# Ledger of designs, part 96: designed miniproteins, single chains, continued (3)

Each design is a single chain, and the fold is of that chain. pLDDT is the mean over its residues in the fold that is shown.

## One batch from the design tools (miniprotein)

Design m11339
Fold by ESMFold2-Fast:
Structure m11339 (fold): chain A 68 residues (1-68)
Amino acid sequence: GYAEWLARARAWVEANREAIDPELLAAVEGQLAALERAIRDRAPSAEINALAGRLTAVLSEAQRARRA
């Protein structure tokens, strides 16, 4: 579920915080907060799915930047 995925995403961010570019880290943190807020506020499934897609995109960018 989203709760387990968000927990795993947060754990990855905390483990790699110092290795991530500050601007990219801010983008990831912003998308994490937005998705968590939407879930808490019981937003429509379409909005939650769109936010999850955005978080996946910025996480992929952060992971790629770290490994490059």
Scores: mean pLDDT 82

Design m11340
Fold by ESMFold2-Fast:
Structure m11340 (fold): chain A 60 residues (1-60)
Amino acid sequence: SEILKNKLNMAIELLQDESQRETFRIYLAEAEKETDEVLRLASYRKILSYLEDLGVDVPE
């Protein structure tokens, strides 16, 4: 999902810890390499869940 990927990119940039931003950029890049659309979407949703757990307000 292009919309979800863009939301994740924006949410990652809202993280104040540089180390966390770098880690999540790696997670997102690895998810983007997944060729199975269902598994890629599941990875994006997992990243979203972790960002929400850190208190990041993801744009609607």
Scores: mean pLDDT 79

Design m11341
Fold by ESMFold2-Fast:
Structure m11341 (fold): chain A 98 residues (1-98)
Amino acid sequence: MPRITEVVYREHDDDPEAKKKLEEMWERNDRLAEEARRWAEREGVDLHLVRASWAGVDENGRLHYYSLAVAWVDGEVVLHHEEQVNPPPVPADRQPVR
């Protein structure tokens, strides 16, 4: 049986909107991780997988949500997935010229 090593870092947030966004991103992360595991099992290779999701607020008070999944086989990257969700900038029509 091929050896699969997985490291997971997953933050929890008490804000319902942040929690929902992190859960949506984690579902995509989980699908990619499962695909990588299935691929490694079919090929009979040892897989090292790191997965992370977190939320942060920048100096301007904007929420950023992050999801990362990276997998290696014999030191070679076979999966690199990163996702970042930022609120869009305020539209020009909502920032009238003074």
Scores: mean pLDDT 73

Design m11342
Fold by ESMFold2-Fast:
Structure m11342 (fold): chain A 120 residues (1-120)
Amino acid sequence: SKEKELEELREELIKLIKELLKDPRLSEYEKNILKSILDELESSEEIEEKDLLGYALTVSAVLVKIGERERAEEVLTKALKLIPVSEEEALGRLDIISLLLELSEEEVEFLREVIKKALS
């Protein structure tokens, strides 16, 4: 069911964030952003779909920044297939996250192509 797949995505994001927090490639700034997301994912009884998508986008952006492009595409594609969102809204959210995480133009373009491909 969609509800079960959303719960599985939440659990996958929790596991992935815990792994990333141990990664020496991440700055303290990136780790603090991920710690904030982890706290919300673990403490909230229910997560809004739009917030879960935002968390998946942020985790995918961190993965791209550290060179883990295949994992980023897998996580982001799963979230975009599961959570109803327009291409315009997804790209708008990516623009905000890209500024927050200081992504390069090449890293942003990779994530834009993943979004377009997933929502085509």
Scores: mean pLDDT 89

Design m11343
Fold by ESMFold2-Fast:
Structure m11343 (fold): chain A 58 residues (1-58)
Amino acid sequence: MQTDLRAAIAAGDLDALREVGRRLAKEYGMTPEEIAAAARMLGASDEQVEALRKGAEE
């Protein structure tokens, strides 16, 4: 989980981040706010955090 999130943030691929956010919400039961908090802790940009949240909200 955290390793995949860190790799997606490092890659800077917003489409991949949206998919990671969706997967974290559906498979691990994380809320969009939990995903956003984890991403910010890992140094994600505001755009990367928003992509993760949008995926989680689907």
Scores: mean pLDDT 77

Design m11344
Fold by ESMFold2-Fast:
Structure m11344 (fold): chain A 68 residues (1-68)
Amino acid sequence: AALTPEQREAVRELLRALGVSDEQIDKVVAAIDAGATPEEIRALLKSAGVPDEVAEQLAATLQRLAAR
């Protein structure tokens, strides 16, 4: 499901606080909007430098956020 503008901004702020680049944030947001699986989101976060455990937790949280 597509993120609302408010959820999209919250996701951007969270990922930016974790040191993820704006380019990688845009990729993660686009993947969520396209209905990516938690595994796909986790892989994108990991490639952006987020630790595996944190990426797994964030992927699950972002999927739940997008489902609202």
Scores: mean pLDDT 76

Design m11345
Fold by ESMFold2-Fast:
Structure m11345 (fold): chain A 67 residues (1-67)
Amino acid sequence: SLLGPVAIKTAESYTATKPDELSLKKGEIVYGELLELNPKDYLVVRVLSTGEVKRIPVSAVESIAPM
């Protein structure tokens, strides 16, 4: 992982358009391991509760904080 476990706060609601994406509610906190960060496009996270590897668009992210 890039930063170890992180808390990702959602800036706005997002509906997944691809099978490898997460659907998110505004203000939701996603806990996971940050695997990849493309600051102009998406981030890849292993979700802590499920162990699934998913993409989140950077436009849907308010903040990323280390846990």
Scores: mean pLDDT 81

Design m11346
Fold by ESMFold2-Fast:
Structure m11346 (fold): chain A 85 residues (1-85)
Amino acid sequence: SRDDIIARAEKIREEAKKIMEKLKKLDGKEAALLQFEALTIMAEADTIIYIVENNPDADLDKLTAEVDGLEKRAKEVKERVEKLL
């Protein structure tokens, strides 16, 4: 559903924000690249929320697949950050 896609995208945004907060304690190229990836994930989640809220003809199956992809990417970034801590 639209509400489910929005809720999942909002959760991804919050997880990406927490990842960025953890990365503030780290220096170096890997930390900088992970911070950029977290920022990209947040921007893509924001775009999905915008489309779901503003386009009544939005392809919900495609948007669900995009959210699934973002959840996987956020998990991978989180695991990489935890290995650096």
Scores: mean pLDDT 87

Design m11347
Fold by ESMFold2-Fast:
Structure m11347 (fold): chain A 90 residues (1-90)
Amino acid sequence: MEQALVEQLREMSKKLEELSKTNPEAAEIILKRLEEVALELQPELEALRARIAAAGPDDPAVQAAARAFLLEAARRLIEAFEETLKEIES
């Protein structure tokens, strides 16, 4: 559900802001991990951009691929945040 992922991303942002005030070093570690995940997603993003350029943004297969990419990207970022936070709290 898109609404649930948006809320999870908001909570992630909120927790990261709190960490930047209470534990800046932990916030820095988490931010670096999120940057690594973003870099890992770049080839998939470039492939999606190439598909949009070839088929057009109104193509149903392109729209489905874009939606799937955004949902997967959100999931990976949330998972990386939660895993890194758990490691720091341990």
Scores: mean pLDDT 80

Design m11348
Fold by ESMFold2-Fast:
Structure m11348 (fold): chain A 64 residues (1-64)
Amino acid sequence: MSNSEIRKELRKRGINLSTAQVSKAKRIFEENRNASDPEKIKLLMEELGLSEEQALLVLRILSK
């Protein structure tokens, strides 16, 4: 899935991330592919400054 597609899906959910933030989220997801969902959510919150709800939505889009 492209950064453009991820940003479009997140905007439908009310989340506005920059291209740089989406790229970083994809990198976190790929580097931590074997981590549990709670661990991925924590990393997304810490690295991107997202709320838990926003991190969960990002995780759902990236895990598709």
Scores: mean pLDDT 80

Design m11349
Fold by ESMFold2-Fast:
Structure m11349 (fold): chain A 72 residues (1-72)
Amino acid sequence: SPFDDATDNAIRNAIGTIKYLREQGKSDEEIKEEVQRQIDAFARRLRERGVPQSQVDKAVERVQKKVEEELK
């Protein structure tokens, strides 16, 4: 679905950002702040498209879980 595709794309973008910023020598704290901004922007975009808050929360949880795995 477009919703699942958008969530999967958000995960790929967040993981790509983590890898890129690590190569640039950014701290874990700076990386977490940048990724959180991306997640917040993704959540806002879903809300603007009329996605129910319960589904937005599930999508955000999925992205955050994958980010946590990559940052370990």
Scores: mean pLDDT 88

Design m11350
Fold by ESMFold2-Fast:
Structure m11350 (fold): chain A 80 residues (1-80)
Amino acid sequence: HMTPQELEEELIKLIDEITNGKLSDEFKRAVVLIILENRDDKEKAIERIQELAKRFNVPLTKEEIEKIVDKALELIDKHE
């Protein structure tokens, strides 16, 4: 079973793969926290990440956000 730190590291790698490494480390960590806080509500996770991206003018599409959340929740489910 993954430790919380290992899970965060794997989620950050996942985000980098989907976004071609274009996001800052701080933004990736914020996205991971949103997903972990909303692991039972995919739509809420997507909405919160969209609002964060808009607020900080980060070039992240809805399709990229949905893909990140889908794959992240799959990874979390596999290790819980």
Scores: mean pLDDT 82

Design m11351
Fold by ESMFold2-Fast:
Structure m11351 (fold): chain A 93 residues (1-93)
Amino acid sequence: SSLSPELLEELEKRARELEPKLEKAQELVEKWDEEKKKELQAILDELSKLPLDEQIERLEELKREAEEKGDEATALLFDVLIEQLKLKKLAEE
């Protein structure tokens, strides 16, 4: 393994803390209508073309916009995606 014991412990801790939020976000997304799911997929497809740092920055902007609109479910989803990308960045060699 290329990761130090300290980095492995940090990754495992953050992954464990993220798991209940991810489950809640997945449950909320499953309840969305097909149009909203399609719009989310289009956003994610556009973001996937960007470097990792720019993906995080764009998701933070989208989360802020969702919070300003009072869309707590969408804000939670973007929060989870941001944390997943931050974990991926931390694990990157």
Scores: mean pLDDT 78

Design m11352
Fold by ESMFold2-Fast:
Structure m11352 (fold): chain A 73 residues (1-73)
Amino acid sequence: LSREEIELLRRALPLLDADGDGRVSRETLRTWLRALGLDFSDAEIEALAAASDVDGDGRIDLAVLAEHLDRLA
């Protein structure tokens, strides 16, 4: 991912969080990444989701996800 794509992802994360709970499902993240034209494999999405799933409940913590995206820049 480019720095510009990572910045776009970080800015759009609050828009993903319609419930305001700071978390989204793996399926929501997958759909959104594909809608942005970012070609992530299921394995890549699962790796990112596993790193950001702090509670192990299948929900992605958006703050942790943002930190992982920063590391990719």
Scores: mean pLDDT 71

Design m11353
Fold by ESMFold2-Fast:
Structure m11353 (fold): chain A 107 residues (1-107)
Amino acid sequence: MSIEEKILEIFKEAFEKIRTVFADDPELQAKVDEIYKKALEEIEKNKGDFEKTYNILMKAFDEIGKLLQEAAEKYDGEQRKRAIEGMKIVYEAKLKISELYNEYKKK
């Protein structure tokens, strides 16, 4: 499997986990889905450009991370806990993708 395929798989898996965490928050889930759809559309337009794909994925995670941070600041209890769990998923996915990207850049 190519490195581009690996980072796309990590991205898709992370978004599925985030959707599961917010299954009972349709407004937040819809915003997450919009960011995901937009990212996939931009990746398709830039197919074969690994650098652009990487940048699109990282931008999508930053947008999701901002939504989750705003939710954590606005909400209390279980809703805050879910927002923090979502942020953890974003952080772990970004870390894995960054590690793969850095390995690709090493001579």
Scores: mean pLDDT 81

Design m11354
Fold by ESMFold2-Fast:
Order: structure tokens, then C-alpha cells, then sequence
Structure m11354 (fold): chain A 95 residues (1-95)
């Protein structure tokens, strides 16, 4: 479940017309969020969520993103954020 949501966000991130370094940084931030949530570390999950949002906003500020790409990216982010929140409340659901 978490891996499927992460894969969907990773696909949306990799579709961005952004440098490879920025793409990998976004993917790593998303992975850290899921790992923190799976560990039941609410504070680490909150920090990871804020960092991911910061990096996503930076990527969206790119003038080359279509409205469809922005919508897909934020939808995938919202789904991952919900999955992370549910995991923090019920860690065993992801393990």
C-alpha cells in the first residue's frame, strides 16, 4: 500500500521537466516520509512532510509545468500525506 502510493508520487515527480538532482531529492524526501511514518515517529513524519512540501513547491515554481502536471503532483502528494498520517496512527497496517 505505502509502496504503491510512493511509486505513484515517484512517477509524477519523474515526469517533471526538472534537473535529475532535483528529481532524486524529491524522491528521497517522499521515501523518508514513508519510512518515518512506518517507524511510528510522528515528529519525524511531520518534519519529512514539511520538507517534501517545500521541495514540491520549489519544483512547481518552474514555469515549464502544465496545469495537469501540477494537479497530478499535488494529488499524489496528498495521497502520500494521507497514507503517512494513517500509518503513524496504525503502524502495523504498513508492516
Amino acid sequence: LAEEVLAELEAAIRALPAPEEQIEELVEAARRLIEAAAAGDEEAAKRALRELLRLLREAVDSTDLSESQKAALYTAYALLAIAAQETVLNPSLWL
Scores: mean pLDDT 73

Design m11355
Fold by ESMFold2-Fast:
Structure m11355 (fold): chain A 79 residues (1-79)
Amino acid sequence: MEYEVTFSEAAKAQKVSDKVREAAVEAIKKREAELTEGPQAIPFEVEVDGKRLLGIALLEVDEKTKTATVTRIVVGELL
């Protein structure tokens, strides 16, 4: 079952690269079967410009519309 992944206005305003956003969306899609209504956190990894980043996508999921809204992305460089 496929969810529509969107970004909140606050998440759209975050200064993160498109590659980070794409990796977050892919991680969410891979975990669609595990998504339930309400707030959730999805971990992901992405490589941007030779740097490996660990990220967490914070979601609000609406099962009625099958929509997962990313409310915030948190990223950090792997040590």
Scores: mean pLDDT 79

Design m11356
Fold by ESMFold2-Fast:
Structure m11356 (fold): chain A 86 residues (1-86)
Amino acid sequence: DKEELEELRRKGEEFEKALETVAKSSLEDVENLDEWALLILAKEAEVNNEKLELSEESREKLERAKEEFEKILEWQHKRFLQELAE
């Protein structure tokens, strides 16, 4: 539990840095983004019906970020339910 909390906290910090990076980045800078920033930018592009041209390396980073984000959402949902139960 403690190690899980520390891991989630680290990922939260990385997510905040990614948000700042995306706010400063253009769609043309996608190749230089970390996994979280790339995921955020890709989701923004989907909402705006924009296509991102990604290298194979960036596509692999995006897939890893999607899997990791899904796990974090599951952990946050579980935590939220536990908090509501008390």
Scores: mean pLDDT 65

Design m11357
Fold by ESMFold2-Fast:
Structure m11357 (fold): chain A 68 residues (1-68)
Amino acid sequence: SSAEKARKAAIEEIEKLMEEYKKKGVKEPSKEALELAKPVADAIAEEFGIEDEEIKEKMLKLLAIERE
């Protein structure tokens, strides 16, 4: 289905961005960075109708890295 393809594409894109950050020497985000990114991740998930907990968790981690 279109939704399943979109889900897979979103996960792949997030993982690709996380790998690029790892290549630049960026490690896992701190708890503080995750807390700061959570409202933004939640707002994006709500706007795009993302209810998938795996995608939400990966988005949160990526946003925390980007806001560092």
Scores: mean pLDDT 74

Design m11358
Fold by ESMFold2-Fast:
Structure m11358 (fold): chain A 101 residues (1-101)
Amino acid sequence: SCSELINKAVEIFSNSAKSASEEQLEKADKELELAKLAYLNTGLSEEERKNLVVERLKEVARILNNNELIDILNEIKNSCSLEDIGTLLKELRNVIEESKN
């Protein structure tokens, strides 16, 4: 299910964030803000918004050096709705906020 894929992505991301440098967390935070802007862009189609958000999340995975997260994000893109991806984005942003504090 999409919920299982999202939960797995959040778990992998949370574990990577705990081991990340301050510089990696700052770069990831900037990519998540770009993903949020793409998600909120009602001037784009749902498919375009979905593709842009997933692209930014894959960049976050590259910053954290986590190839497993990239594979799961590809599955999420193919199997989950834009609303499900919005839920994932919110959870990942919460993890970064907690990791910076």
Scores: mean pLDDT 87

Design m11359
Fold by ESMFold2-Fast:
Structure m11359 (fold): chain A 104 residues (1-104)
Amino acid sequence: MEELKKKAEEALKKKDAKGLALYALQLALSGYGEEAYKYAKKAIELSKKGSDLDKLLSYMAMAQAYYALGEVEKSREYLGKALEIFSKLSEEEQQKLAELLDKL
């Protein structure tokens, strides 16, 4: 947990939307919903001018953060946004996503 929070803060300082989203997602999967929500929200903000992959990872992180917080309707909404972006990814972007998720 502390290691993930340190890495998330480092990614935030560097304005690394992808890195921040991945650490937020890992925090959410570990049950730290409030911390995950904080970083996922910042990742979404940073991803507005980023790639589709940045947006996808940020929405996945937010969906999982809401799920960890018991906010199932909001989780479903953000999962829907993530799936819509995923359906439009190139084969190369899908491979990159798989490699990034393997780090979790």
Scores: mean pLDDT 84

Design m11360
Fold by ESMFold2-Fast:
Structure m11360 (fold): chain A 97 residues (1-97)
Amino acid sequence: SAEAERQRAITREIVAELQKWREEIKKLDPNIEEEIENKVLSILLAIRGYEALKKGDYELAEMMFSMVSPESIEKAKEAIKRKMTLEELIEELKKEK
């Protein structure tokens, strides 16, 4: 169906975006721990979910939020409110325990 094709296209786009974010994270911190990298990626997906919500794309927003933990959603909301850069987000997560 057209809807299944759209969901496949969105999934491919998400995978490409995740690869791009991994490269940008590694440029900022080549020695980043995998656990921190994965937390950053989850928060970035949630930020994309909020961007989709702002544009009225509720289906995309729900899909993005369903892929991440509630904790990542809350951190994404805080990061958006504080207008945090990717570098600031990485540094903040590295300070947490």
Scores: mean pLDDT 83

Design m11361
Fold by ESMFold2-Fast:
Structure m11361 (fold): chain A 110 residues (1-110)
Amino acid sequence: MPSIFEQIEELLERIQELLHQMASEIKDPRTQLRVLTLGSAMLGSIYVAVRMIKNKSDKKNVEENLKGAEDLARAIRELAEATGNPKAIALAEEIEELVRKIVELLRKAI
C-alpha cells in the first residue's frame, strides 16, 4: 500500500499535468505565466510542508504553509474564472480539489 508521502507525490504529479493543461487553454501569455507562477508557489508550499513534517517541525509553521497552498489554489481558480474559459475553470477546480486532498493527508501526518 502506498504511504501518505507516496500518495502526495502522485497527487503533485497530477497537479503539474493539470497546471500545464490549464496554461495551454489560456490565450493571454501574461495570464498563462501568472497561472504557472502561482502553481509553482503552491507546489513549493506543499514541498516545504512535507519537509517540515518529516523534520517534526512546529505544527503552526506546517499549518501556515498548508494554508498558503490552499490560498494559492483558490487564486488560480479565481484567475481561471476571470478568463471565462470553461475548460480552464474545470481544470482549476480539479487542482483545488487535489490540493485539499494533499492538505488533509498532511494534517493526518502531523
Scores: mean pLDDT 87

Design m11362
Fold by ESMFold2-Fast:
Structure m11362 (fold): chain A 58 residues (1-58)
Amino acid sequence: MREREEQEALRRAEERGQRAMDFVMELMKEKGFDLEKATPEEREAWNREIAEAYRAKL
């Protein structure tokens, strides 16, 4: 019985994670970030921008 409750909790966590990933992917597409050509500095800047957008949404 508890295993079922744990599985449901994991599924809900996965659904929340999927929505978060969808948001990040959509934002990256909107900003035109090219991960294949990204430098470490660019990735760091993009991560900060994504985090700021996330905080604004929360």
Scores: mean pLDDT 70

Design m11363
Fold by ESMFold2-Fast:
Structure m11363 (fold): chain A 93 residues (1-93)
Amino acid sequence: HMEAVEAARKAVEYAEKGARLAERNDPQSAIDAGRKAMTYAAKAYPVAPELAARAIDHFARAIELFERNDPQGAVKHMREAVEYAREAAEAAE
């Protein structure tokens, strides 16, 4: 439980970092942060599977949108992923 809770918190941390990097027009660093957030969200899956899955889906969509040169859409999905990751962390308590 403690390990999954820590993973959920790290997912939020990296997702917030990714959103900030995207707002600074640094899509490559934002993608790297999003991939780390997805890895930590996956580790939270055992305690909050539906919320972790939704966070991962939104991170994947954000990465796709950055690769398609749509930073506004990518930021939106990054922020939605932050909210699902935060809810997963709260559910894991």
Scores: mean pLDDT 77

Design m11364
Fold by ESMFold2-Fast:
Structure m11364 (fold): chain A 58 residues (1-58)
Amino acid sequence: MTIRGTVTEATINGKKYKVDIEVEIDTSKYKVEREGDEVIVTNEFLNTTVKIENPVIE
């Protein structure tokens, strides 16, 4: 399953960054949670979490 959308916030090693980056993410490698109109994708091995707005799920 693949999620495409715009990343508006990234948390890397506990620090939050505001970003505006279009991404395509393979969700088979990541924890995916839906929160309202956003999807949160977490990579626990890299200690990274991103928020995706307007997600297209395939």
Scores: mean pLDDT 76

Design m11365
Fold by ESMFold2-Fast:
Structure m11365 (fold): chain A 96 residues (1-96)
Amino acid sequence: MTREELFEEVVRWLEERFGLSREEVEEIIDQLAKSSGISREEAAKWILARIRAAERSGWQEVPLEEQERLLEEELRRLGAEEVLRVLEERREEAEK
């Protein structure tokens, strides 16, 4: 997936489901990237992975462990290596 295809898919989904503007979506991506210390491309992959994980669960409430498993699977499919590293580091820190 190209960077442009990634951003367009995220924008389209958030516009269609939540009525967000392109500018609001870009702000969400920027805020996630800044707060997590990852690139804008990786932040967009994280958002898209969450969307795909939610679609696989049929937008229904599932156990936390299942939500985390689905998210990690979609992140791996997108090659979101920076996001996967951040999540692993946060998991290790939380267990201390």
Scores: mean pLDDT 77

Design m11366
Fold by ESMFold2-Fast:
Order: C-alpha cells, then structure tokens, then sequence
Structure m11366 (fold): chain A 89 residues (1-89)
C-alpha cells in the first residue's frame, strides 16, 4: 500500500539509507499520481528528490545517477503541481 511505502521510506531515512528512502517515496508518488492524487504525489516526489540528493551528497555509489534520479523526481513533482493548477482554472 501507499502508506506502507511511506512508512518504509521514513524507516530508511531514520537509518541513513537515503537511496532506499528515495525509492520508496518515488514508488508512493507514482501510485498516487496514477490515482489522480496529484498534490499528494507531488509531496512524495519532493521527498524522493531530497533523499536522492542527500544520498549523492553522502558519497554513496553512483552519485551522478542519484542526482539524475533526484532531478527526475523534482520534475515529476512540478508537472503534478501544474496539473492541480490547470484543473482549478
């Protein structure tokens, strides 16, 4: 479930496993987007982006790949916010 993914992301974050945390928040964001929950999805992609940038800064393997994953999550968050705005105009 989405709640289980968010809980797993929080547990990974508390353990300093920012890569696993970022992946779980990204998965939660994808599910929420597919459900049309664009605002909640954006929040999850924002969390995913922050965690991937933290992992890159920590010097974990594939730092460049982690930065690309962070940028991708940030872009998905932005697209979802635009969808919320357009739907209300």
Amino acid sequence: SVDDLIDQGRRADSQGDFVTSGRHFRQAGDILRDQGRFRDSSRMFDQSSRQFFRASDQGQPDSDGLRRQGFDSSVQSGINYIQVGVSRI
Scores: mean pLDDT 84

Design m11367
Fold by ESMFold2-Fast:
Structure m11367 (fold): chain A 65 residues (1-65)
Amino acid sequence: ASAEQRARAEALLAAQRDEDHAILLPLALSPNSEEAAKLGKQLEAAADTAARLAIARDYLERWVP
């Protein structure tokens, strides 16, 4: 593959990893098990990755003002 194709593939992989990290990191940063359980239930109810990312961001904003 060309260097340009490789750079695009690496950028897409990084973006996908960032989405996964944005979802999982809030669970690890939860202030207590009750808040972690609430986030977990909301993530289970989410229809797709974009919805899970939005929920994770909302919870992070609540925990880190």
Scores: mean pLDDT 66

Design m11368
Fold by ESMFold2-Fast:
Structure m11368 (fold): chain A 91 residues (1-91)
Amino acid sequence: SSIDKKIKELASKGKPVPVEELSFISVSTSVGMFYIKRSIGMVKDPKYDISMNIQDIDDLIDKHGDKMSPFQYQEMQQVKSDMVSQFSTLI
């Protein structure tokens, strides 16, 4: 899709991808999920970085979850679970 092309172009420039520019189709792919993780970037405080990643994933699930297939929904939940697990190790 044109969005996937744009995501790849932004990635090649080393720039974070704005979450608002991702369609639910793109965010359901491993490529889209990779760039969502990157869009929040590395913050000096890992707790804030992980918390921001979890917040963005929750926003995407809330806004697009009803339009996701069961597989897409599980992929999003798995990414969130991984981020929550990482946050827990920092407490």
Scores: mean pLDDT 56

Design m11369
Fold by ESMFold2-Fast:
Order: C-alpha cells, then sequence, then structure tokens
Structure m11369 (fold): chain A 72 residues (1-72)
C-alpha cells in the first residue's frame, strides 16, 4: 500500500527520507549495488535511533513490492 509507505516517509527526518526515496529508485532501476549501500545507511540511522524497527521493516517491504512490480 503506497499510502502506508508515504506515511512512513513523512514521519522520517529529511535525511532519512532522502535515503529511502533513493532506495526505492534504485530498486526500480535494478541497481543492486546502490540498493545495498542505501540499506546499510538506513541500518546506521536505525542504530542511531533516527529510524524505528517498524519504519525500517516498512521501507524494506516497500522495496520488495517495487521489485515484484518491475518483474511484470
Amino acid sequence: NDEELLEVLRSLPPRVRAIAGALYAAALAGDEKMKKELLEQLRQYQAQGLLSQEQFDAIVAGVKKIEEEVKK
């Protein structure tokens, strides 16, 4: 659900939102290297308390949904 992903993104600090947006763009492009680097950055923000486990899981679920759509 795109509305749930947008809600999560709106709740994030601007820097984290930019990384999540770039991650979705990398998933659409099939850029595995960029996707890996951006996921690592999001894990670092989670460790700093700027991103909750629930927010991280929602972002990852969104990436998987995008990957399923591009396979069609």
Scores: mean pLDDT 76

Design m11370
Fold by ESMFold2-Fast:
Structure m11370 (fold): chain A 85 residues (1-85)
Amino acid sequence: SDLEALLRTAIRAIRRAIEAIRAGDEFELDIALALVRMVRGLAKTHLGEEGRELVELLDRAIEAADARDVEGLEEVLRELEELLA
């Protein structure tokens, strides 16, 4: 489904963001966040209400990444993986 495809992309992007923060790689973090924002936009446009929980999780991921909060990103990653299961 479109939701599952977006969830898989979000999970990848969040994992990249965590690795980028741990490495201190701001350029890779910017790429990961661009992917997160793209998934968020696609979920809002194509899924509407069915994408609501994904959008809320991605908003939390963006806030955690802006704060360089790896633990916050790991929490979002766990919740995204549960939605995919």
Scores: mean pLDDT 90

Design m11371
Fold by ESMFold2-Fast:
Structure m11371 (fold): chain A 106 residues (1-106)
Amino acid sequence: MATTSPEQVVEVGAAAAGRIPGVDEALTERFREALLKAVEGLSVDEAAAVVSTAVATLAHHVEREGAPAERAVEEAIKVAEEAAEKIKAGADPEEVLGETLAKLGL
């Protein structure tokens, strides 16, 4: 069994993003590149919180609020960067994820 890495967590998140209606290959690649940068230096569990936060934000804006996919990807990237900053500053990854899900009504 291959060891799970932050990069593998990002690949799973990018695959999930690419399955959202309206998220094309170019938007999926932009999302993947931004997530790879955001999770740099994080553990697998920290990266999972950042990626889950971003994917949940993207899905909520596209599927529940009907936002344009490009705008939803930009908001998801911003949320991922903010989550990564908080975790790097010593915040609990589960608390950061839970706060974002609560703001999305999840």
Scores: mean pLDDT 82

Design m11372
Fold by ESMFold2-Fast:
Structure m11372 (fold): chain A 72 residues (1-72)
Amino acid sequence: SAMREEDERLAEKLRREGEEALELLKKNPDKEVIEQLVELLRGLAEKLREEGYERAAEVAEELAERFESLLE
């Protein structure tokens, strides 16, 4: 189905872009940027779930947790 295909594409895009951003922020941490990304990713995950994109939502939540761990 179109929704399932879109969900998979969004999940893959988020994984790729999120991993790149994580690697960059580990090298040059910026607390304010990390906090903003965590908030954006949590909001994105909620929006994606509401729209039925469960896989993309899971990836967004995982990324939010991983970014948040950089603040600890």
Scores: mean pLDDT 86

